# Designed miniproteins, single chains, continued (2): the designs that were tried, part 71

Each design is a single chain, and the fold is of that chain. pLDDT is the mean over its residues in the fold that is shown.

## One batch from the design tools (miniprotein)

Design m6454
Fold by ESMFold2-Fast:
Structure m6454 (fold): chain A 59 residues (1-59)
Amino acid sequence: SDDAKRLREVLEKHGVHLSDSEIEALVEQMKRSNISIEDVEQLLEKGVAAEDIVRALSD
């Protein structure tokens, strides 16, 4: 999906490389938690580590 592609591009810019299944799982969790890709970008711009965002969404 376009959301999965955008999330991958955002995470890869910050050095995080995930599999297709991991990206799709994160997109699904974001939708369930009402978190947008724009919200993830804002957290990264505020200095939240990409690894911490991935961990929070994976719990």
Scores: mean pLDDT 79

Design m6455
Fold by ESMFold2-Fast:
Structure m6455 (fold): chain A 68 residues (1-68)
Amino acid sequence: MLSEAEIEALYAEADRLGLSRALVDAAIEAYNAGDGIEALEYIERLAEEAGVARSSEEARAATREKWA
């Protein structure tokens, strides 16, 4: 199982990146159920979505600079 510290870190990263906590919950449940492959797929999707979320945040930052 993932440690409580690792779980807390995943939630913190999801919140920071604007990702849904439901995706983290699904990944943790899959991992705990012994479905390691599906859990890894969810983690990889979170990483990909983090990239998209960062791009969106960078676009928002650029807009804020333009209107500042």
Scores: mean pLDDT 60

Design m6456
Fold by ESMFold2-Fast:
Structure m6456 (fold): chain A 107 residues (1-107)
Amino acid sequence: GAKQAAEGAEGAANGARGGARAGEEGKSHSSAVALAVGSGSGVAGALIGERKDKSEKAKKAAEGALEAAEEAGEGAKGAAEGNSKESGKEAAEGAEEYAKKAKEAAA
């Protein structure tokens, strides 16, 4: 339910943080991979959350997970285009904010 969605959102934030660090080191491919994995974690968490719990809390947590996944996905696209440092930082900040909202919704 809501807990699985919040865990997915945290996965997206963790992937985006890894991508931001790789981007700072000039490792664009590593940055893009970490951000893409993070995006996948957010999507998976949202889908699992929705399947197990139809409550408004689970729905809000899943929406936060999808938004965190979208931030990580946009970061992955920017990193693949050679903007890994800037895109990784923006994705990490956005994904962390949405992961916090998903966690608060799940509480």
Scores: mean pLDDT 81

Design m6457
Fold by ESMFold2-Fast:
Structure m6457 (fold): chain A 67 residues (1-67)
Amino acid sequence: MITKTVKLPRKLTPEEALKIGREILKLPGVKDVKINPEKAEITITAESEEALEAAAKKAKELAEKIA
């Protein structure tokens, strides 16, 4: 498994963090998600590098759109 911390474009509320976390965890190959809303960081654990990059991209898109 591969774990990576990704910086998000903005700070999140706890509600936004929970919503984004749930959506990312639903993606194929994603095993764990941890979000630090104050630091605007998401830590993703995935089965493959491909799944990790897809999840990171989706997390950034959701952080931008949910604003």
Scores: mean pLDDT 80

Design m6458
Fold by ESMFold2-Fast:
Structure m6458 (fold): chain A 66 residues (1-66)
Amino acid sequence: GMAVELIKAYNELAKIYREQGKLEEAQKVLDEAVELMKRYIRGELSEEDLQKRLAEAKKRLDEVKA
């Protein structure tokens, strides 16, 4: 599901930051993922919210891979 893809994107982003030595940025990304997961479990995120956040996460991922 989209929530799984969103968490996967955040984990990959955090991994790239860690590999670049940006440990503070990696931690912030993981903290964002935890907060999004809590909101998802509480039913506070719609399908549209997940789509928008996934698109934003993928854009951030493409930028750090370049």
Scores: mean pLDDT 82

Design m6459
Fold by ESMFold2-Fast:
Structure m6459 (fold): chain A 58 residues (1-58)
Amino acid sequence: EISVVIATQSSGLGANNDSALVVQDGKIRAAVARVIYGTPIMSLAEAVQRAIQSAREQ
């Protein structure tokens, strides 16, 4: 489940998710960047989920 979310976010955050497209959530970008920075996938998955939840909270 989490892996699928990450794949979607990496492929096209704004294109795949209407909420993300309208809001343009920068937190999701930060979460993805953290993987390259040195954050394990498990932590990144949680960060991505929270970023999406924050975007839709509006």
Scores: mean pLDDT 45

Design m6460
Fold by ESMFold2-Fast:
Structure m6460 (fold): chain A 55 residues (1-55)
Amino acid sequence: GLAEGLKLLADLESEIAKLQKQLAVKPSPSTQAKLAELQALLDRARKLLEGLLAL
């Protein structure tokens, strides 16, 4: 539902922020790959919610 989707977005944004902070302190290919993966998931989650909300 909408509440679960919003929670997922908030959780993904929080995790992305943590990885960005980590990457700024200690650059790592694995951290960059994980960040890219989570950003892709966030984009898909946003598109799904937009479809559900008909916005």
Scores: mean pLDDT 79

Design m6461
Fold by ESMFold2-Fast:
Structure m6461 (fold): chain A 75 residues (1-75)
Amino acid sequence: MIEELIKALVTGDEQRAKEIIAKMSEEEQKEAAEALAKALEGKDTSTVVETLRKLTKDPDPKVAEFAKLTLELLE
């Protein structure tokens, strides 16, 4: 799950990322955000940040909240 989410975010696949995030529990979302931040430490996050910013405006609050949390950890 986390590996698929990282791939979707790195490639800018908003629809795939949204589908994965929507299926995660609150605990899984927190773990995924922390794992993503760790995996991207010291790497170019430009595409991931752009994709997450788009997702912060998603009508699904679960998706929007995950995107905001993950952006805070990356910035």
Scores: mean pLDDT 79

Design m6462
Fold by ESMFold2-Fast:
Structure m6462 (fold): chain A 71 residues (1-71)
Amino acid sequence: FEEVRERIRQLAEPKFKELNAETKKRSAEMEKNKDDSVENTIKFTADSLIKIGDILDEAIAEVRRELERER
């Protein structure tokens, strides 16, 4: 269990760091450009959540492939 969890974390962590940096940069740009309307904020938040899901899905798929190779 812990080995699987740790491997998912290892695969997802660098992508989460990239996403976090990107999100902070985009948020600052939106604030600077006054693009911080409620609609734009909702779209930005939804996009970020979708990306988080994609990162997790990719990490899980990769761990699954690694386990299949061991079998």
Scores: mean pLDDT 74

Design m6463
Fold by ESMFold2-Fast:
Structure m6463 (fold): chain A 67 residues (1-67)
Amino acid sequence: MTPEQATRAARLFVEKYGDEKVSKEKVKEVLLEAGATEEEVNKILSLLPEEANADDLTRALLKVLLS
């Protein structure tokens, strides 16, 4: 995934959920909307707890981008 897609995913998450913790299914919806592939989504979800907030998602996105 690109840095631009990661930034879009983080922004969309905050717009939809703010500081809420949400299920991996909700995070998957946000990542797909941001243009992530299913493979990239599965990789990011593997780095998240079962309920994730914006900070959790941002850290997971950074780990994927730095790989």
Scores: mean pLDDT 85

Design m6464
Fold by ESMFold2-Fast:
Structure m6464 (fold): chain A 87 residues (1-87)
Amino acid sequence: MKEEIQKLNEETNAELEKNGYNEELAAKAALEYGKLLAEYLKEQGKKELLRELVKLAEEEAAKSSGVLKEALAEAAEYARKLLEELE
């Protein structure tokens, strides 16, 4: 997890420095960090926290628009599938 987060942080910072802030970068970050967090919670067997992550991502998607809404919805669906695998 720590190494994966560090790599994602380095890639995100490099992209931000090269191209500046944009909505696609924000959406991509939300999706990729969301997936990493979901995978970490599954690996740790934190089923309750993983369920809360699904709920939070769905609520945030409902409040969002455009590519960010799509990214959050995809992250929620990914986390939900991981939660189902713990059943």
Scores: mean pLDDT 77

Design m6465
Fold by ESMFold2-Fast:
Structure m6465 (fold): chain A 80 residues (1-80)
Amino acid sequence: MDALERALEEIRRLGKAQGISEEGLKSIEDAIREIAKTDLEAATAIAQALAEALRAAEGASSEEIAEALFLAYQEAMENS
């Protein structure tokens, strides 16, 4: 399984467990897949960073989850 597909599956699994809407998860996946059309390495790094942030935020409040996801996204974009 591709690293990108694996990370996207983890985002869906962890996001559903943490109460992120199906529409929200689809928007995240679509955005990452759009980036992958021009830069697969950057898209994979972003997806992996988001999956890791969701794992770290297990049991956190919605505000803490949103902050962690934002920081992970920013870091992945800056390092791609």
Scores: mean pLDDT 74

Design m6466
Fold by ESMFold2-Fast:
Structure m6466 (fold): chain A 96 residues (1-96)
Amino acid sequence: SMLEEIRALIAELEKATRAKDEAAVAKTAQRLMYALVEAEVNATPEELPELAELIRRAIDALEKAAKALTNEELKKQLQAGIRANQIALKEIEEEI
């Protein structure tokens, strides 16, 4: 399922962040953001609480990635992803 893919992508992002692999962080963060958007469009009301939890975990993973890395362009991309996911989380929480 898409929610399982999101969990796997969060774990991969955390792994790439620990390795300080900027290319892997960029690629995984992009895939994670795409999967989150797809899940937001297709989520049933029953899936929203689990999706909200995954978005919170994604935000935490992206914040840790931004804090660990020194590449300014990648940091800006991660910060944009964090902001977008914070907005999405608020909207989903208002529907639950």
Scores: mean pLDDT 86

Design m6467
Fold by ESMFold2-Fast:
Structure m6467 (fold): chain A 66 residues (1-66)
Amino acid sequence: SLEELEEIVRNEIEALRKKYGLTIDEAYQLLKERIEEMKKAGMDEETVNEIKEALDRAYERLKAEE
């Protein structure tokens, strides 16, 4: 579900912050670039759009908690 995907993406943002010392904004930009690379590699449009929606929701929640 979108809610489950949002939680997975939120955990990925937190993992990138811990591993590389990234800010929320930097992790968000890195994940956006990874999604665009997945799109270029032939990931279907529906899956790409679902992941983008989950990423935007996770980002908004993390910024609200900051």
Scores: mean pLDDT 84

Design m6468
Fold by ESMFold2-Fast:
Structure m6468 (fold): chain A 83 residues (1-83)
Amino acid sequence: SLAESMASLTNPLDDLLAQAEEAAKNGDFDSAQKLLKEAEDLNKRVVDLMRQAGVPQDVIDAFTKKVQDGIENVKKIMEEKKS
């Protein structure tokens, strides 16, 4: 089902962002960058599935904002750790 397909992608995306945050906090910037790239790639797949399913644009925008906020949070942790 579409709901199962979305859950199969959204749960790993949340896990990738959590792992990226932990890597950034530990100063493992190479792992954090790799995990962020994987999260960005997975986010594109989720958004494409939402569009194909006819999900309203405002719902897609809200999801995209949540993911982007997560990515920016990891980037801020990396920047603070480098300073």
Scores: mean pLDDT 81

Design m6469
Fold by ESMFold2-Fast:
Structure m6469 (fold): chain A 80 residues (1-80)
Amino acid sequence: MPSAVEMWSQWVEDFDKLREYIEKEFPEVNPAIRDLVAAILAMEYRGKGKEVDVEDPEVKEEAKKLIEEIKELSAKLKAA
């Protein structure tokens, strides 16, 4: 079983990879939303025991869905 330090290091690496990928693919998205999406995806991949592969089209699909959901929530909060 990986140690707590190894699990933390893996999450940080996954977060950084996803953050850079989302910044590159979705530069028009607010940086705070991009960072939140990267953190959520890193947590999900860690929970599944999967390595983050930014070349996987599933990663792009999941990121796009989360960005849309967060944008919708943000718009609803601003409209209230």
Scores: mean pLDDT 75

Design m6470
Fold by ESMFold2-Fast:
Parts: structure tokens; C-alpha cells; sequence
Structure m6470 (fold): chain A 75 residues (1-75)
């Protein structure tokens, strides 16, 4: 379960980074070993970017949220 949680956090981090890059935002991206609270703060910023962003930003944010949910479920 913990290995699956780490894999999901890594994927969530990758999609958060993609969302921020696509939005042109220079925001800190949580790493796979960071706390879930750091991921939640990153997701709050990503959701704000998705509200006014392109479809590509919205897709990346959606994928990040899906993988974060899997990471929380795997715990």
C-alpha cells in the first residue's frame, strides 16, 4: 500500500508541474516524499488556475487530482 501511495504521489506531482507549466505559473510543486498537506495546497492553486485556464490546464489539474485521490486511498 505505501509503495502504491508513493507512485500515486509521484504522478500527482508530475501532473501538477505540467498544469503550472501550461498555465505559465512559477509555483512550487510538491515532491513524492512531501506531506499530503503540501499536495492539498498545490491542488488549491491548480484549481484556481483551471477556472480561467485552457482545456490543457484543466486536463492536467484533473489528472493531478485523480492521482492525489489514489494516493490518499492507498494509505
Amino acid sequence: AEEEAKKARKLASEYLKKAFELAGADLPVPKEDDSLEKFREGMKKAFELAKTGTEEVKEAVKKAAEYLAKAEEAL
Scores: mean pLDDT 79

Design m6471
Fold by ESMFold2-Fast:
Structure m6471 (fold): chain A 108 residues (1-108)
Amino acid sequence: LPFDDLDNPVSKMHILLLELFSKELSPEEEKELIEKILREMRKAMEEQLREDGREDDPEAQRLVELALRELKREIERAIREKQPGDDPYELEREVYTRVGRAIEEHRG
């Protein structure tokens, strides 16, 4: 983990996902962490769009909303399907893989 980048949205999202998958949480705590993860993802994507000069691109904005919707769906699926002893890093990797696949399907 890049501890020197703890204020970076991507690093924050990684830490929150590991917490979500490694701890026994109440439904209220799970919901709060999911909302925090989605907020950090939005920040990361909006920062990337700003760096790419695409902050005012309607297509890019639609992809952000798509990515957030797919991220929420895949996190909720991972929580539902997870078993005791599952590796939190593997669960995070599966979430990212499925979200990336969904985004590529919408690109054509």
Scores: mean pLDDT 78

Design m6472
Fold by ESMFold2-Fast:
Parts: sequence; C-alpha cells; structure tokens
Structure m6472 (fold): chain A 69 residues (1-69)
Amino acid sequence: MEERVEELERKIREMLAQGKTVKEIIDFLKKEADKLTPEELERLAERSPFVDIRNYLKELAQKKKEEEK
C-alpha cells in the first residue's frame, strides 16, 4: 500500500541524512522489501534518490513477478 512505500522512502531519507552508506540502506531494504508487492517495490524505486538503490528494488520487483507466476 502507498503508506508502506512512503514510510520506507522516509526511512531511506533519514538514513541518508544520518550519513548511512548505500550498502547499509540496501541491507535495510533486504529485510523490509521482502514484505512489499512488486508494484510497491517499483514505486519505491521511482522515489529513491540513488541509482544503486533503484536498480536493486527494480531487480527485486522483477524477481517477485516471476515467482508470482
């Protein structure tokens, strides 16, 4: 749902403001993104500031779409 995407976007921004690395953010997303639908992952990717984070989320969304087949 939209609220979950907005909460994760906010957490990513807070982590960046705290000086967390892209690697630390991806490690955080590995735990949280498993709970998201492929569509929510794609929406979060569009709202994410870094290419590495966007690419990770898009790849995870594609993988989930293949598994939901």
Scores: mean pLDDT 77

Design m6473
Fold by ESMFold2-Fast:
Structure m6473 (fold): chain A 67 residues (1-67)
Amino acid sequence: SEQEQQQEDDELVRLFAEAVRRQRESSQPFPDGPETARLREAGERYVERTRETGLSLPGITELARAA
């Protein structure tokens, strides 16, 4: 549903915000392991979501600004 899709978009924003925060605090590249895997999966879901809807999802720059 549209509400479920909005929740997915919000989840992507949250994941990118978390990644940015962790990188800033550590001054290190993105950590290896489950958090990096979650970001890769989120990217795949973002692509699939865009393909399904044909509608504009927030771009990477917009997601980064929200973080």
Scores: mean pLDDT 58

Design m6474
Fold by ESMFold2-Fast:
Structure m6474 (fold): chain A 74 residues (1-74)
Amino acid sequence: MEELYKKAKEALRKVIKDGSLKPLFDLAKEAAKQKVEEKVLAEAIRKAGKELGMPDSGIEALIKIFLEEYKKKK
């Protein structure tokens, strides 16, 4: 959880800074290899997004994109 949360926060920071979704897609591929539960992934991204001051609508949109990529790699 802690390692995943740290990676989620780093990926979201890069998304905010560069506007690229690539860090989020890379995180989804890594999480799929580790067989992490979708609920745990969503909670990690939600927590990281809130700490970075993202609006709830933006966080939920990114969670949706992330989980769609995760499902494709699973």
Scores: mean pLDDT 78

Design m6475
Fold by ESMFold2-Fast:
Structure m6475 (fold): chain A 86 residues (1-86)
Amino acid sequence: MEERRRERAREIEEALRPLSEEELAEARRQLAGQARGAAEFARSQGREELAARLEELAERIERAETVRELAEEAAEAQLLAEEARA
């Protein structure tokens, strides 16, 4: 799990690195929005604990001050969202 999260975080960080500060702020909003959408879906499926974790990750994505932090939080949110669809 931790290795898979690390690999996904590295992929996201690599995608975010060439972005300007303005583009990075937009990417952060999009990633947070995706996490919130996944939380709503999880809640609609009766998965309250998963929904709560995704909402917390959306807040952490919005508060991430570095590209690395943003990538790590986004990676965890994406993996949890994928698990919700399995």
Scores: mean pLDDT 83

Design m6476
Fold by ESMFold2-Fast:
Structure m6476 (fold): chain A 86 residues (1-86)
Amino acid sequence: MKASEESIREGIEMLRKAGMERAAELVEEARKLFEKSKGKRVPEALKGLIKLGRALLEIAKHLGADPELIKRIEEEIKKLEEELKK
């Protein structure tokens, strides 16, 4: 969907304007990995999800989110990393 790609690019620009450069970089890296997974490369899709999770973690830390929420994001990243090892 063209709309999904445009929404991701707009999200990256918004993160950069908000001073969340590391989060913006991680979302862009995730987008590139998802483009590579268009050839049905499951490891690239999982790597993209891990990068996206790390971007959410950086956003949560920047916004001073609840430590409980930060911990849940870290747990989901670990699950994706373990799936990539299989």
Scores: mean pLDDT 73

Design m6477
Fold by ESMFold2-Fast:
Structure m6477 (fold): chain A 73 residues (1-73)
Amino acid sequence: AEALAEELAPVPREKLRAKLGAFVKEEPLPQDAKERLTALLLDPTATHADFAAAIAALPPELQRRAREALLAP
């Protein structure tokens, strides 16, 4: 979680939310993961650490795809 939070730090929170929203919409996710990420996206107070922790809770393959999506230009 700490390493991912550092990687996400350069991405503005609003851009991070938009990218994660697109990821959740486009990627087929397990229902529990989809619900957790959607709840996080609806929370206007969510921080980079919250996003990093939520992504770290995903299965490794989804964690990798989420990280790539969030760090994409």
Scores: mean pLDDT 77

Design m6478
Fold by ESMFold2-Fast:
Structure m6478 (fold): chain A 93 residues (1-93)
Amino acid sequence: DLEEKIEKINELGELVTEKLEKGDLEGAAEAAVEIARLAKEMLEKFGEEAESLARLVADSVEKVRETLRKLGASEELLKKVDEEVERVKELLE
């Protein structure tokens, strides 16, 4: 349900922070990708009810992406995050 997906996104957000603090850029990117995928699933399942949350999540993932870039993440990792964020944006009007 929607609440369970929100809880999972919050847990993954904490994981992103932990991975970044440890210098695990690949792990942080993987968690950010999962967050974006959950936002996409929320939009597909709940439509308009999830739009505001999905926009906030997409914005947060883009900020993680910029942090990863500044910390020296590879273009391959950045592209992987960008592709998942774009999928969320395509579902938003």
Scores: mean pLDDT 85

Design m6479
Fold by ESMFold2-Fast:
Structure m6479 (fold): chain A 105 residues (1-105)
Amino acid sequence: MKRVALVVLSTSPEALAFGEELERALEAAGHEVVGRYVGPLSEEEMLEVARDAARQGADVVVLLARDAQSPRAQALELAFAGAGLPVLVVDTRTADIDAVLAQIE
């Protein structure tokens, strides 16, 4: 069992639906989703999300981004790394739920 913080970098219906499906799959696999964070985040909001995820006792962060190489995704990876949290970046256009679950032990 892992404690997972889930970050969805888009408010698009497709990204939100993928996030909801992944959350249900994580819980069905016996993981706990300890935080869910959604939207375009400012630099200040990214730091607060990282602190909140750490405070909730997250073991891993799953970062859902349409482009894993975007400056926003990279800024969040740095914020979480600063909080001591491992980050799994998932491209919502190509990702498979089962492949994401296989990365979380």
Scores: mean pLDDT 79

Design m6480
Fold by ESMFold2-Fast:
Structure m6480 (fold): chain A 66 residues (1-66)
Amino acid sequence: MEAEIQAALEIMKYTVLGDTEGVNKVVLEAAQKYGHRFNPELAGTSPENLAVLEAIAANPPSPVRP
């Protein structure tokens, strides 16, 4: 829980910076490290944390094109 929150905060940090590569790296690491929580079939993950990670993974922040 606390570690997943930290991962979500780190993803948000990279998202704000527009660092798509950093976001993808953190998402991939979170998925591998917390696979049982990232996969609802395995653990019935906390829906709030899973929703945040899924939302970012499904809609990775596109670089802003001014």
Scores: mean pLDDT 53

Design m6481
Fold by ESMFold2-Fast:
Structure m6481 (fold): chain A 92 residues (1-92)
Amino acid sequence: NVLDILEKRYEFYFNTKEFDENLLKEFTEEDLKNPVKKEQLLCALEYACAKKGLRNVDEIDNFISDNLPLSESTRKKIAQNIAEYLKLLEKS
């Protein structure tokens, strides 16, 4: 259920259902200032985390750390937001 929702959103932004972790490496902190690029990045991260079964902040933070050159403060905020969003989707 959660995966179906996130897959459709991912396909909308990336025109494919196949997740490629190399797409994450193209993003920078500067991209977070662009609303479209920020939404694409968050969509890709949410979908990747859901597919890997990552639900807690520490697991998501570690995944982001391995794939994106974000500052620790930015990374932790994104990890918290993704964890909260995925929990919200699972309760519906």
Scores: mean pLDDT 80

Design m6482
Fold by ESMFold2-Fast:
Structure m6482 (fold): chain A 77 residues (1-77)
Amino acid sequence: MKLTLIDEFVKDGITYKVYKLEEDGKVVAYYVLGYKDGKFVTSAYIEEGKQSPLLDEPAKSTKESAINETLKLIEEK
C-alpha cells in the first residue's frame, strides 16, 4: 500500500492536500485532507469507482468526488 500526494490547493483560507492510495500499482482510493492555519479541519475518503453520497451531482472522477466532499463538509459547518 502506498500513499502519494498528487495535488495541493488553497480555497477560502483552507489548504487541501489530495492523496492517492495505491495497492499493487493500482489506485484503490483517494484521501483529501483540509488544514486551516496548520490545523486539521476536514477529510474525505472515497474508494475508486465510487461517488460521495453527500453530493447532489455526480463528480467526473473518484478524485473529484473526494475533493467535492471535503468542500461540502466545510460549507455544512
Scores: mean pLDDT 78

Design m6483
Fold by ESMFold2-Fast:
Structure m6483 (fold): chain A 98 residues (1-98)
Amino acid sequence: MEEKPYRREVDLSGLTPEQLREAARRIQEVMEKYGVTAEVADEDLDPERAKEIEEKSDAVLRVRYGGRTLVMGFRAPSKEKAIEAVDEVARILEEAAA
């Protein structure tokens, strides 16, 4: 089994900050549902923190908007739950961008 974290990427460059805030509320519900903890860093402002999050997380979501990249690292009681949470979060963000 590969030891690398599961990764997804979503581009939100078309979204306003207000739309991103509404998506964040839905994301919080997903985290509660799956019992997931998440850490977030802006790769451009804090690349060292973003790297640490990627290294220690079971699943990672990279979010691009306005030329910036946010790295979200997910940890859950199981890798399967972390992957499910990342996929659901990515779907929420993709729906917001549509």
Scores: mean pLDDT 76

Design m6484
Fold by ESMFold2-Fast:
Structure m6484 (fold): chain A 85 residues (1-85)
Amino acid sequence: SMAEANAAKGDQHLAEGEKHIKKGDEYLEKGDLRKAREEYNEGAAHFQSASAYYLLDESRRDKGLEANEKAREAIEKAREAGRKL
């Protein structure tokens, strides 16, 4: 169904977002604040995409809201990395 296809795209974006957050955290630990900010911003964009896909199906509303919260957290991490430049 289209709902399952949209959920699969949401899952793909969620996984990519998590990978970018991990890379951002690794760059932050190494003191590469510019790359950390870049990775956190990319993670946020993926989480926003995941949320948009999940929210197309009412049964996945909770996953959409969780992805939106992850996007917000990623944006805050990017801001903190940017402030330290």
Scores: mean pLDDT 90

Design m6485
Fold by ESMFold2-Fast:
Structure m6485 (fold): chain A 87 residues (1-87)
Amino acid sequence: SSGHGAIAIVGGLLSVGEKLLFTSKDKRDIAAAVVAFAMLGKEEIIEKVEEKYKDDPYVLEAVGFAYKILKKDDKAEELFAKAKELS
């Protein structure tokens, strides 16, 4: 169907975004991408970023904000506390 091509393009762009997110050296770009993926409801990507950057207070604060967007308030507070302890 005509919709199948659009879904494939969006899927490809999200895949490229994931690769850039995990290969970027700029923490601000990583934080912005995490928030954007949270707005899209991509919780699995947020979980992967949390694991990769578990010792980075700046990225963990962004991940906490992403979980607030996903309505996971308890998880967000846990990550904000962890980020504060690492700072």
Scores: mean pLDDT 74

Design m6486
Fold by ESMFold2-Fast:
Parts: sequence; structure tokens; C-alpha cells
Structure m6486 (fold): chain A 65 residues (1-65)
Amino acid sequence: SHMAKDKQALLAGIEKLLKELGYSDAQIKERLDKLEGQTLQQLVNEYTSLAILKIGREFDEELAK
């Protein structure tokens, strides 16, 4: 279904963000397992939180130069 494809795309985006934030493959697997069965809105919230965390780290690194 279209919703299943949207959930899969969000999970892929979350996995990418976790990798970019330096999480190990084992930690990423544990996080994705916890996200399994969550609603589309919950996955959007998780993605948004991780994206904000990444932006904050990049901003802090830039300010430290």
C-alpha cells in the first residue's frame, strides 16, 4: 500500500540519520526494531527529532571553529 511505502521511506531516512549521527549497526538495529509497528505520525516525529539533533551538532561544530 501507499502508506507502507511511506513508512518504509521514513524508516530508511531514520536509518540514514542514525548512521550520520555515528550510531553503530547494532544500535541502529535496536532503534529500528523499537520503531517497528509505530504509526506514520510517530515515525515522522522520530525522523524530525533526529534531523534536529543532527542540525544542532553541525551548528555546534561550525560555532567551535
Scores: mean pLDDT 82

Design m6487
Fold by ESMFold2-Fast:
Structure m6487 (fold): chain A 69 residues (1-69)
Amino acid sequence: SEAEVEELLRELGELTGLSDEDLEEIKRLCAAGRADGAAAYIVEKVGDDALTEEVQELLRKLVEACAAI
């Protein structure tokens, strides 16, 4: 659901420090049916140093939630 995507984005922002503008772009990509694009955007913006096990699990959940919209 859209609400699940919003909650996962909030958690991602808290863990990674991504800007509100970056989170809005990720949400836009999800709404456009581009779960792959959303995942790629997160990886590029977060970078390897911040791609922890917790962030990877949130990314997996977010991609699943995006695909369900």
Scores: mean pLDDT 80

Design m6488
Fold by ESMFold2-Fast:
Structure m6488 (fold): chain A 102 residues (1-102)
Amino acid sequence: SLLDRIEEALDNVIRTARSLMEEAGVPKEKIDEVTRLLEEAKQRILEAFRNDDLEAARQVVDETIARLRELYPGDPVADTIIRTLRAAFDALLERYEAEKAA
């Protein structure tokens, strides 16, 4: 249940990122690169949550953000995707910690 919610939230981030890039007229090659990076991050984040390793999950998000900034410095679309990912992840952490405290 909780893992399903985490997967759904990460899928929503990927869908949002793709929509933002398509609306902005980003080339397909760049859309595919960013989508691949986010899909890889999703799998690693899900694995970290399965192992109750919140620090590993945070590390994956931080690495993904750093990679996006490295690949697309000063890109406003990339900055929006980064903010979307961080906000979604922070909400997931809060929910996960609350669920474990119950």
Scores: mean pLDDT 86

Design m6489
Fold by ESMFold2-Fast:
Structure m6489 (fold): chain A 67 residues (1-67)
Amino acid sequence: SSSNPAEVEAIYEALLSVPGVGPELADRIVTYIVSTGRLPTSAAELQTIAGVGPALARAILAALSRL
């Protein structure tokens, strides 16, 4: 479960390290992860989140894979 505060904080910091991801977009992605209970597995899945384009989705997926 992604509801652990320390896990959520680590995900949030990883997202904010990606150029083009601001706090508002990071919040949307964290909400998606918490609601699904898992990390996204593909760039296509990330692109279902409002504000995430193809290049940004690839960068986010790479950042999350390092957690």
Scores: mean pLDDT 81

